Designed miniproteins, single chains, continued (5). Designs and how they scored, part 24

Each design is a single chain, and the fold is of that chain. pLDDT is the mean over its residues in the fold that is shown.

## One batch from the design tools (miniprotein)

Design m16811
Fold by ESMFold2-Fast:
Structure m16811 (fold): chain A 73 residues (1-73)
Amino acid sequence: MLLRLQAASLEFNLTAEQTQALLNALESGDEEVQANALATVIRDKNLGQAAAASLGSELDLPQTVIERALARL
């Protein structure tokens, strides 16, 4: 988990704050919390759908969580 998040933070130029928010969401095990955290990062970084899907996959998130995050934009 942590290594995947560190790789994603470098690839997508995430801030320390964004990286910590995603780590907390991943550790919660709650798909709702994970979808909200992912949606916030997508908005803040202005990621396109392909980049957003890549970030979610890098973090090993289910497709349903990625779709819920995109629906919240």
Scores: mean pLDDT 80

Design m16812
Fold by ESMFold2-Fast:
Structure m16812 (fold): chain A 80 residues (1-80)
Amino acid sequence: SKEELEKELGDLQFRINLYKIVLESEKFVIERIKKLAEEGKIDPETAQQQIAHYQRSIADTEAEIKRLEEKVKELEEKLK
């Protein structure tokens, strides 16, 4: 039904928003690590390892957001 599709759409939009918060948080952490490395407060090798970890997490999160956004578009087409 239209009501079931609208509820599913709402759930997907909520999940996308949560992932976007995670994405912004992880990007902020990377910028923080870069700044600490520039200031000599963290070992460059450690900084690179941590940045690489968060970059992988960001890529995974962006892929999940894209997957959910594609599902949102499919549901929006059904609701036309």
Scores: mean pLDDT 89

Design m16813
Fold by ESMFold2-Fast:
Order: sequence, then structure tokens, then C-alpha cells
Structure m16813 (fold): chain A 78 residues (1-78)
Amino acid sequence: SKKEEIEEIIERTLEELEEAVRNGASTEEALQIVRKAQGELQKILSEMSEEEIKEVEPLLEEYERRVQEILDEIEARD
């Protein structure tokens, strides 16, 4: 389902970001991972109904929160 595709992209992206942080990636490298995922998410969301989008909104909000926390961690480490 499209919901499962959204969940898979979120899980993969968060794992890639956490690995990048552990390997000393820059903010720009982390942003490239996020931008790629944003493109993939937008493509799937464009094919979803308003009802389907509402079902995944909590997942997207949690994803955005976690991404921001990871980016803040990268910025804080110098």
C-alpha cells in the first residue's frame, strides 16, 4: 500500500541519517539525504487521497520532528 511505502521511506531515511551522523557527516550531507527522501515522499503523497494523507500525517509529523533533532545534533557538534 502507499502507506507502507511512506513508512518504508521514513524508516530507511532515518536509518541513513543516524548512520551518517555516526560517520561524521556534515549538515549538507544530511540535508542531501533529507531532500532525496522529500522527493520520494512528495511523489507518493501526490498519488494519495485526502483520507489516505490524513492517516499518514502523524507519521510525517514524527518523521519531521526526528529529522530536525538529528540536524540539530549535527549542527551542535561543530
Scores: mean pLDDT 84

Design m16814
Fold by ESMFold2-Fast:
Structure m16814 (fold): chain A 92 residues (1-92)
Amino acid sequence: EKEKKAQELAKELEEKVELAAKYKEEGKNEEALKYELEALRLRNELLKLLYGKEFDLEKLLEQAKNKEIDPDASPEEKAQIRLLQTLLDSYK
């Protein structure tokens, strides 16, 4: 059932967001980044389930690491790449 899956994903997302905040407060930037990326993945799964919006997070993350933006990418994909670039730079 769609609603049950959405609730499960939302709960996992909340848990990962809380863990990221906790580890960042403790100065554990590597662990905080890990949970930030897991939260973003869960958020993208939830968006796909509820709104049919699909993002290949691994592809976007690779582009962010390489500081590349595909000119043919959608505005939403470009925004996700920029967000990932900002997250990666914040945890260097």
Scores: mean pLDDT 76

Design m16815
Fold by ESMFold2-Fast:
Structure m16815 (fold): chain A 55 residues (1-55)
Amino acid sequence: STESFLEDLRAYLERNPDAPEALKAAIERLLAGDLSTENVEAFFRLASEHQAALR
């Protein structure tokens, strides 16, 4: 559900305070209600890059 997705996004920010600013901005846009395809795709791309950098 959208609510669960937004809750997961808030948790991601709390767990990753040092995440790249571009990723934080994408998450903030999603939390503000910008669920456009472009923003969702940007989030998943940036999150994947961040996760790869942590491994």
Scores: mean pLDDT 82

Design m16816
Fold by ESMFold2-Fast:
Structure m16816 (fold): chain A 114 residues (1-114)
Amino acid sequence: SMDEIYRELQRYLLKAVEELAKELGLSDEEIFNMQIQVLLIVSEARSKLTTPEQLEKFYEVAKKIVEELKKLAIERNLSPGEFIGLLSEAFQKAVELLLEGETDIDKIVEKALS
């Protein structure tokens, strides 16, 4: 179901953000703030994606985007706000591409990060 895909995506993203925040030496308060921001971003994406197929593709795209942005955040020592800003922009672009009918996961990731 769409709700099961959405819960799985939420769990993945929250874990990824917690791991990144610990690597960056962030406080528990900063970790909680980042987790709330990520839940808001993914909730907006879920509201725009109307089919299980779109949401499943978004899940695969989101995992790849988060992995690339985590690497960038560690390499460049990004602030929480900078990371969340990049994540929000990339997820918005990915949703737009999926709504336009793009189905190639790697092309969506490449365009979302450019």
Scores: mean pLDDT 89

Design m16817
Fold by ESMFold2-Fast:
Structure m16817 (fold): chain A 69 residues (1-69)
Amino acid sequence: METARRLRELAEKYAKSPSVEEAKKYAEEANKVVEELGEPDEEELERELEPVREEMEKALKEQREKLAK
């Protein structure tokens, strides 16, 4: 599925350089992909994102901890 694959590529890019600015940029690019290629299948999207999900969660937790301090 094209949408899920492109969203996975964006997620991998975000995971390598996580930040609040990158999260916003990822969301904007993800919206463009969805608008252009169509809504992703939720099951396919979850499956494609599984490899990077742990890295993204770690990055977001570190960001929130810095903001909470």
Scores: mean pLDDT 69

Design m16818
Fold by ESMFold2-Fast:
Structure m16818 (fold): chain A 85 residues (1-85)
Amino acid sequence: DEKQRELIREARDLVERASLLNGQGKYEEAKKLAEEALKILDQTGGSGISGYLRVLALNTLAEALRNLGKDEEAQKWLQEAAQLW
């Protein structure tokens, strides 16, 4: 499905940008982009590349949250990532 491929590409770009922002110490911006990627991925299937990107987005969000001092919220998302296939 062409629409699903477009959503996956957009989510991938957002996750890559969020990861880069985490590396730059821009944690609030990284959090926002990772959350946006997760919203887009909610419109896709939960397996294959979509599932892989969801795990990356959750890990990226958790890293941003941990660096913002939101450890409980970060742990919640890390647990969700660990349960995904």
Scores: mean pLDDT 84

Design m16819
Fold by ESMFold2-Fast:
Structure m16819 (fold): chain A 77 residues (1-77)
Amino acid sequence: SSEKQKKLQEMVDELNEKIEELIKKYKASEETKKKIQEEFLKFLDYVNENLDKMSIEEFKKLLEELLKKIEEILKES
């Protein structure tokens, strides 16, 4: 439904804000920012392909996994 799509978009917006805060906190380089952007785009592609098949709970899990991956990228930089 359109309401589900709006809720998922709100969660993506919140995720983007959290990513920006992590980038600031870790003082990420341009190279690291590009790597993070590539992971975020892969996530958006997956979501777009699976939106109709995915529950809100499954989406939350994917967001948590992405945030962990981004933190790993930042720690390895």
Scores: mean pLDDT 80

Design m16820
Fold by ESMFold2-Fast:
Structure m16820 (fold): chain A 90 residues (1-90)
Amino acid sequence: EEEARQRIFDIAINALLEALKHETDKEAILKLIAYILNLIGDRLDGVSAEELARRAIELLEEALKIVTNPEAKKILEKAIEELRKILEEL
């Protein structure tokens, strides 16, 4: 359970941080930071691995709608696929 939560968190947080490095639009940057904070909050709340995975996927899908950089989109898409795979195994 804890190992799964840590893995889910690491995938999602690293994807958001990497997407942030490629983003130059101020509004998109601020929204990405808000999503990072929301993900940290979910992790700290101690929700189940399944629930954390579902929330992380939702946050990354929202991030995909706002990012403008193609590399940022690719990073988020890959992370969503990895998280969906983990969710199926939980």
Scores: mean pLDDT 84

Design m16821
Fold by ESMFold2-Fast:
Structure m16821 (fold): chain A 85 residues (1-85)
Amino acid sequence: ASEEELRELARELFDRYDTAGDGTLTKEEFKALLEELLKKAGLPSKIGDAGLDSALETYDTAGDGKLSREEAVEVIARLLEIAGL
């Protein structure tokens, strides 16, 4: 899949987990999404807290402890690419 196709899939996954419809994912919602993707891909669901915190610090440009749709999509798209290997 192209990088753009992976971003579109990531947006669909984001919207599914954004049950509140506020356009953001909490750290807990985001972790649950990543763990489910890894589990379905047959990969170890061991996301270290340091790795998740680093991703949040890198992509949480608003500094509110949540990932915006755009920020979360970038991380999810990268994970989908890795899981497709």
Scores: mean pLDDT 68

Design m16822
Fold by ESMFold2-Fast:
Structure m16822 (fold): chain A 66 residues (1-66)
Amino acid sequence: SMEAEVEEKKKKIDQALVEARKLHPNASLDELLKEAAKILGVSEEEMLQMLDEIGRAAEKAAQSLQ
């Protein structure tokens, strides 16, 4: 399902961000996102698209409580 695909993408991004932080302990969030994109083998634009999908899915899930 779309929800399962979004959760999988979120886990991959989270893992890449953890790895990026290990490589660059004092990096800003923007720098970590760029490094995470490199670790995942995607462009910065693709990373932002994945984050948008995750954010929209999270908002939709939160609205289901209403």
Scores: mean pLDDT 77

Design m16823
Fold by ESMFold2-Fast:
Structure m16823 (fold): chain A 69 residues (1-69)
Amino acid sequence: SPLVEALIKQIADDLVKAGLLAEEDKDDKEVVYRRVGELLGLSPEEVREKIENLDPVFLAELTRKLREL
């Protein structure tokens, strides 16, 4: 989904700006999912499922955490 791909790219960019992801890893979805999981106490698989389903509770919590960094 183009919307899901755009969301993953935005999350990766926000993680790089926060110093939680290396610039060279921003296109590696598995690394992005792991970093989000570390922030929220979730497995990378749980993060992938929630992003692919555009889970609103998950996205609100992630947005809140990224704003605090």
Scores: mean pLDDT 86

Design m16824
Fold by ESMFold2-Fast:
Structure m16824 (fold): chain A 87 residues (1-87)
Amino acid sequence: MKEIEERIRKLEEELKKLVKEAKEKGLPLVFSTAVANSYEEVLEKAEKAIEESKKNWEKKLHILFVTTPEQAPKPEDIERAKKLWEK
């Protein structure tokens, strides 16, 4: 599905930019997870989270992991993401 693949690619690029800028500015990071019932809901929630991060990123960067109930990331996956951010 070309549309979904393009939306995923755009989300990844936006996230990389936000992560880089937040790290350069020394902004605090907040990680949370959300559950969605379909890929469309995952994309919608992720896109909204990126937009909210852009609006408030001068205060903090909120990174939201959106997934289905069966594929929810474990706490250790979140901790690995934090460790990658520290580098």
Scores: mean pLDDT 61

Design m16825
Fold by ESMFold2-Fast:
Structure m16825 (fold): chain A 90 residues (1-90)
Amino acid sequence: KKAEEEKIKKEVDELVREFEERVEEILASTDAPSVKLARLEELRQETRAGLTKLYSEALENNSSEAVKYIDEKMAELGRRYLEAREKIEA
């Protein structure tokens, strides 16, 4: 149980890190604001899909801590998305 939970949390952390790195790439690009917003939304959907897959895995493993961790990271993802969107629109 604990080893499986740690593995899921590690995969979640990796998805979140990749999301943050790609957000910085989008912000640093020379693309028009509308293109950056489209890329940011695509990245958000891809990351959400990955987290949802891990959420299902956590439920199957009856890991309540991994489920809570993913819920927290989903909320964090939403906040970071809004922050990045504000920067593009500014």
Scores: mean pLDDT 85

Design m16826
Fold by ESMFold2-Fast:
Structure m16826 (fold): chain A 61 residues (1-61)
Amino acid sequence: AVELLGEAAYYAAKGNGVKAEELMRQAGFEPTDEGLFAGVVAANMGLSKEEAGRIALRALS
């Protein structure tokens, strides 16, 4: 879950929302902005995919 959410956050940060939503569904979550926004902010701050994924998972749980 963390790896897929981290990738989703990085794709969303690059403007690829379609791929980000696909990765969220693969991680077992419905496509939402709530948890993913925290991960996107982390990605834009230069944090790793792993850290962005952990932040997104925490926000979604």
Scores: mean pLDDT 75

Design m16827
Fold by ESMFold2-Fast:
Structure m16827 (fold): chain A 60 residues (1-60)
Amino acid sequence: SLEELYQEVVEKIEELEKLGVISKEKADRMRKSVEEAYKAKDLVTLKVALKDLNELLSKV
């Protein structure tokens, strides 16, 4: 679902922040962008974000 996708993206942003891969400032900007996409029901943007976050996590 859209909500499940949004929650997964937000969780992965938090994980990258906790691991020190991204700064708090970058994480805050990413969360805002993802929240706007969620409100707009922009599935494409959320899926792209998830893919990018998974690629970053795979390098940890």
Scores: mean pLDDT 86

Design m16828
Fold by ESMFold2-Fast:
Structure m16828 (fold): chain A 73 residues (1-73)
Amino acid sequence: MSITGVVVEAEGTRAVVEFDEPLTGVKPGDRVLLGSSTRPLILGTIESVEGRRAVVEAAGPVEVGDRAVLLPR
């Protein structure tokens, strides 16, 4: 099932995403889809996971408040 989250920190293409539930079984290399109401959807790759938070490197610029969807394996 897909887990949703929100970008809580952003620095260019790097983001910290807070997810609605713990990231059990999620690991570096897993994929996230990022977007907002004003920007196109972009693909991100998880660099690290800590509880409900993940550090993500996106294919384009990311902003605090952008929505995130964890892609199923």
Scores: mean pLDDT 79

Design m16829
Fold by ESMFold2-Fast:
Structure m16829 (fold): chain A 62 residues (1-62)
Amino acid sequence: SMAEERERLAREAVRDAAANGGTLSPELQKRVDELSKETGPVLQARAQAIRDALEARRKALE
C-alpha cells in the first residue's frame, strides 16, 4: 500500500512536469530517471502479466 502510494505520487509528479512542458536540470532529470527506474520496471512487469493472462484466456477459448 505504501509502495502503491509512492507509485501514484511519482506518476502524478511526472505527469504534472510533462503538462508544464518544462525541461528539467540535469540534476533533477537524474533524480526523475532514478525514481522511474525503480517504478517503471514494476509497472511494466504488471502490464506484461495482464497481457499474458488475457492471451492465455483467449487461447483457452479456442
Scores: mean pLDDT 61

Design m16830
Fold by ESMFold2-Fast:
Structure m16830 (fold): chain A 71 residues (1-71)
Amino acid sequence: SPIPPLSNEEYAKARIEHWKKHFPDFPAPKIPKGASKEEIDQIFFDAIAQALVARGERDPFSGRPAVPPPP
């Protein structure tokens, strides 16, 4: 059975926990009070893109994923 959806606040907290696990060297993005799940997703989408650019994993001009080096 599908799990009932998290509240917007619980969803935001879950996204922050995931961020801390995968981007511990970067501060978690600030989420405005009353943000919808769609707004939270947009905030984290932009924050992840910026973090990946800072790590050199994405091109800062095109936003495309960095091509992995050949083996």
Scores: mean pLDDT 70

Design m16831
Fold by ESMFold2-Fast:
Structure m16831 (fold): chain A 83 residues (1-83)
Amino acid sequence: KKLEEYKKALEKRLEEDGNSPEAKIRYFIELALMELDEKGVSNEKRLEFLKKITELVNEAKQKGMPVDEVIEKIRKIVEEILK
């Protein structure tokens, strides 16, 4: 429940901050980190998540990937880490 409320607050703040590509990616990374913290994942899994996110952001920049596609891939990385 609290995670869902936090997610809605982040989405609203993202809209209020003008929805820049950088701000969108940052907020969804913050949301993902909060989800991992709520699930009590180990520091090792959290570090693996950050490594995968860094690789994704670099790939997205090189390929000119749309922000929505980057966000979808962030969600998939979270799902993989939570296995």
Scores: mean pLDDT 75

Design m16832
Fold by ESMFold2-Fast:
Structure m16832 (fold): chain A 92 residues (1-92)
Amino acid sequence: EEELKKELEEEAKELAEYRAKIEELIPEWVLPGISLGETVEESVEALLENIEEAEKSGLVDKAEEAEEARKAIEEAKEEAEEIRELYEKLKK
């Protein structure tokens, strides 16, 4: 119970760090944040959709360090999925 909440907060912190790195590597692209609460699922979906749009637009490929940007994006997607899974466990 309390452990799941702490894990969710820790994953949100890690996601924020990856978002900051992505913003540094691709200054033109700002990722939406994750809201902890009733909007968690909506926030995760919005984040993943925003990432997909950026990838399709070629914005990631235009970054000076495209390889680093792709790595940070993959890590952000992984953290977003983990947040969604933890939230589902808390909602039960």
Scores: mean pLDDT 72

Design m16833
Fold by ESMFold2-Fast:
Structure m16833 (fold): chain A 99 residues (1-99)
Amino acid sequence: SNAKKAGDLAAEMGKELGTPRSGEAAGNFAKTGDPQAGLEAGRIGPTGAGSAVALAGYKMGGDTEKAGLFASIGAQAGYEGHRDVAGTGLYLGGKYAGE
């Protein structure tokens, strides 16, 4: 599915950007909807998570700006402990990366 592709690519882009754990957590949330992955991405680095998902969106031909924006918002919310907001933001980031 597009969500799986976006998540796998976000994890790979996280490696390229030097934020592999943040990219993996954001990618896991995009694939699974697991709020714990959103929290982990936020703890590791919301900027890294947003950048990894934006770059995944660019490579997939999706909406890179929306993908990065929503992933950054979700990761930041996760860092602040807001699980539902983290989940929604990272899910929308993955969705826009694949569309």
Scores: mean pLDDT 68

Design m16834
Fold by ESMFold2-Fast:
Structure m16834 (fold): chain A 76 residues (1-76)
Amino acid sequence: SLLEELEELIKKTVELSLSAASHPNPEETLNEIEELVAKIVELLDELSKTYNWSGDELRKLVEEIYKKVLEELKKK
């Protein structure tokens, strides 16, 4: 589903962001993060059209997913 794709893209973005400092080529990692962020923006547009969600609802959803993923990765 579009929601599951959004969660996976946010998770991948956060994982790469946290690993960027230890990467031998940080610029390559940053470029990949930029591509993932662009895909997230496109998917948010699809979600708003498909489910008729407001920008506030989408923002809250992204914020909650981001915080959860960040906490999970930092507690390893």
Scores: mean pLDDT 78

Design m16835
Fold by ESMFold2-Fast:
Structure m16835 (fold): chain A 87 residues (1-87)
Amino acid sequence: SLLDMYEHLIATLEELLAAVEAGASLEELRAIADRAVAAAPPGHRAMITQILEELLRGFERMSREEAAATLRTLIAVHREAAASLRA
């Protein structure tokens, strides 16, 4: 379901945020993204791949603080989207 996709994406973004705050390399962040794609709900792998690839590409040009701020914003937006699907 779309809700399952958002919940999986939120969990992945939270793991990426924790890794960024811990000083993880871009290679380590890509490994997290690759595992998240492999574990993605059936039918949502392509969309999750697109979102995570775009995000990681952005991180190549960002400071750690900018990457963390971006992740917090995306987590908040997707949490609101998930809540709307439950309402």
Scores: mean pLDDT 86

Design m16836
Fold by ESMFold2-Fast:
Structure m16836 (fold): chain A 73 residues (1-73)
Amino acid sequence: SMAVRQETINLFREISIETEIYINKRMAEKKNLSEEDMEEIEKLAKKAKEALERGDLDSAIEYANKMYKIIEK
């Protein structure tokens, strides 16, 4: 059914975003970022997780992308 298919797609996307958040946190730890940048990474990770918990996958990926932007400076 369409409902089962949509749930499968949503679960796949959720796992992918969770993995991206995890990788971004690990990269931030490795990069010896400033204390201010590390606090912003932690704040964004929390917002991304909260978005995932409410089913807002678009917001979750947006927060993960913002984490990556700080890391790549």
Scores: mean pLDDT 81

Design m16837
Fold by ESMFold2-Fast:
Structure m16837 (fold): chain A 73 residues (1-73)
Amino acid sequence: SAREELIAELRELAKRDPVGALVRIVEAAEAGLLTPEEVRELTLLALLQDPNVTPEGAERFAENLAAAVAEQQ
């Protein structure tokens, strides 16, 4: 499906270009193409590619972004 293709693309992008992936995740979320749970998971994946990012910090950021998406839907 188009959704599965988008999620697969964003997962791959998160590993290659975490910053670019975060921009695309936000754009896709604003377009209503991602659920809050998918935003949380993809954001967490992108942030955890940086060894200087703590797991706690990554989880907090991802949860905050997902909550913002949930409030807009």
Scores: mean pLDDT 85

Design m16838
Fold by ESMFold2-Fast:
Structure m16838 (fold): chain A 103 residues (1-103)
Amino acid sequence: MLEEVRKAGLEAEATAGLTMMQASSTALLARKTSPELEEQARRIADEAGRLGEEAKRLEEQALKDPSLAEKALEGARRLAEEARRLSEEVKALGDQVDKLLEK
């Protein structure tokens, strides 16, 4: 079970980290065309960063108390799913920014 918690936590952290990088890149591009899209991308980056930190806390919790491993595993899986949703949002936002840059 501890190995499963580590794997799920690492997946959540990795997905959140990638989403944060994508959102930061989108914010940089949006800066040239739309302050509103830049602000939205920055908010997604901040939210993804928070999800990554929460995943780390769940891993630490399970390492300190193995009786919490099942809850930590469920939590890590939910955080990974939330990070994937943010990734889709930033992808859609990036498409909007690209269209504005093509004008």
Scores: mean pLDDT 83

Design m16839
Fold by ESMFold2-Fast:
Structure m16839 (fold): chain A 92 residues (1-92)
Amino acid sequence: KKLEITIDAKELNEVSGKSIAEFIKNSDYDEIVINLPNLTRVSPEALENIVKAVKEAGKKLTLTVGEISPEDREALKRAEKESNGLLKVEVK
């Protein structure tokens, strides 16, 4: 039912966003937690692909991130709102 993974990625770009989206859509898990402790940057394209995937699959995703820029933090919060409650972002 629930999967928790850690990805040692410094950024999420369109390619990595598509990879995460594909994983969400093809996964047998209804709830996925992705820990991104070293994430410093996230692209709007990555977030768009991830939000679309969680909404289309009807799955819950939690992204746990560390210190990230204010601009990228706002982008993550916007993606969380656009997900209709399916995406949750936790800052640690």
Scores: mean pLDDT 84

Design m16840
Fold by ESMFold2-Fast:
Structure m16840 (fold): chain A 79 residues (1-79)
Amino acid sequence: DPGVAALNERVFELAEENVEEIAKKLGISPETVRRILEKVRAGTASVEEQLLYRKIKDVVFELHPELLAEAEAVRRALL
């Protein structure tokens, strides 16, 4: 679904733009956030790194609550 791909890319781009704030909210270094994003994009993230990326996405949705409505619409279209 192009809508799922577009939403995932938008979330990733917002994570890249908000590395410092994400790091502060999660209590980790900005360097750790950047490393996780690079590994996720490269498809080389471990299970633990994928779990951390899930937390990064949660922070992105907290910073951009308008994306939650889009995510729900995309999820409903797939169900």
Scores: mean pLDDT 79

Design m16841
Fold by ESMFold2-Fast:
Structure m16841 (fold): chain A 99 residues (1-99)
Amino acid sequence: EEEERRRRARQRIRDYIDSLPKALETVKTDPDEEKRIKALYTLERAVVAYLGLEEHKDDPEARELIERYKEQFDEAIKYLNENPEEVVEAIKKETKPYP
């Protein structure tokens, strides 16, 4: 059961982290503002998921994901820090009920 719980947590984190490269590409290259806003929100969620891997340091798969996505994570953190107002707007827009 503990292994099953950790496996589910790792799958959830992996799903978010797998979206990290695509979200990063979209915020940098997509001319559609709405798509960039959604990608910024996804990027923020992926960064949070990556930080969550630190809770699973005893898991070799979690450590492998940390090492594999370190470069993309560092780039994402830098992008988010350089664009704090856009990030705040993206979070507000994606968390509000649909008009």
Scores: mean pLDDT 74

Design m16842
Fold by ESMFold2-Fast:
Structure m16842 (fold): chain A 92 residues (1-92)
Amino acid sequence: SAADRQLYQQQYDQFLTSRRQLLSQYSPLVLDARRRGDMDGYQQLRDDMLSQLQQRGDLMLSQVPGSQQSDFQRSYQQQLDRLDSIFRNLGR
């Protein structure tokens, strides 16, 4: 329905906002770790950021209409993969 599509879009936009906020918070820390050659710190920051986005995504998925959950899960996984890719390319 139109209402279900609006709820999906609202949750997805909120998820993208959460991704941008996490990237903004973690990017300077990642660049600092890389500048110092702290590869363990880099990996920990990556794991923490992905974990936080996954927790936020799972919460949003719980609020998506049942008929849209499979589509949301697919988009959610694509955004996790994209964030991981962006993180790996930071400071390169």
Scores: mean pLDDT 81

Design m16843
Fold by ESMFold2-Fast:
Structure m16843 (fold): chain A 66 residues (1-66)
Amino acid sequence: EETQKKILGVIARNGGEATLGEIVKETGLSKPTVSKALEELKKKGLIEYDEKTGKYKLTEKGKEYV
């Protein structure tokens, strides 16, 4: 939950979208930890992955969470 909140904050600060690499760098967490948390956030509907840009994007629900 702390990890998920931190990741949502990073995405929000990057204009609502961020790559895995940006999230790893800004959080200071390991890639496996960030990847697991991103999958959990996607299951909750708080973020979506955009295959065209390679970025994780905040949903409207996710924006309300931050």
Scores: mean pLDDT 84

Design m16844
Fold by ESMFold2-Fast:
Structure m16844 (fold): chain A 70 residues (1-70)
Amino acid sequence: MLLDPERVAAWYRENGIELSPEEAAALIRAPPTPVQREVAEELRKIGEEIDRALEKARELGVPLIEVLRE
């Protein structure tokens, strides 16, 4: 997901935290921690599995719930 530094800075300011667009850009560009990378990879795998189940449900003409059960 591409984050806009200006929007991130605006969101922080709306929530009472003074953050410049430059500081927001630094946060966005910060290298993800190993834990964050692992979580992102797991979420990607879950998303791909859901996408495959949706496609299979469409191909078989059955509700998604039926594919997710078996």
Scores: mean pLDDT 66

Design m16845
Fold by ESMFold2-Fast:
Structure m16845 (fold): chain A 66 residues (1-66)
Amino acid sequence: MEMILTMEANSLKHRAQEALSRGDFDSARQYIDQMLQISDMAESEGFTQLAQQIRDEANRLQQQLA
């Protein structure tokens, strides 16, 4: 489970970064929101450290949307 959640989060992070690089802020917001969903799932499964890392990464991406 943890490895799958890590791979999903990394995929979404990559997609969000690509969307930001081309100015597609709507798609970037959707991918960031999905990252936060994966973070919540990781926390519910007891992967607290992974959940925090995903949230921190999502928050950094959100700052680029400001």
Scores: mean pLDDT 84

Design m16846
Fold by ESMFold2-Fast:
Structure m16846 (fold): chain A 67 residues (1-67)
Amino acid sequence: DPELEALFARLRADPSDLAALRRLVALLPESQFERLYAETSVYLDDAGIRLLAELLARREELRAELL
């Protein structure tokens, strides 16, 4: 999916890109959650990892907002 690849690229370039992280969590199918953890654990700091956990906990609410 070109949009998902672009969002991963944005987040790699700027780990503080909240808009990219939010949209990535909303769009990413559950089958790719292992990929999300594997890629983001390399470049997200502790604050980013905590934010990712919060967004995943609220994923259905986030999907309703963004999709």
Scores: mean pLDDT 80

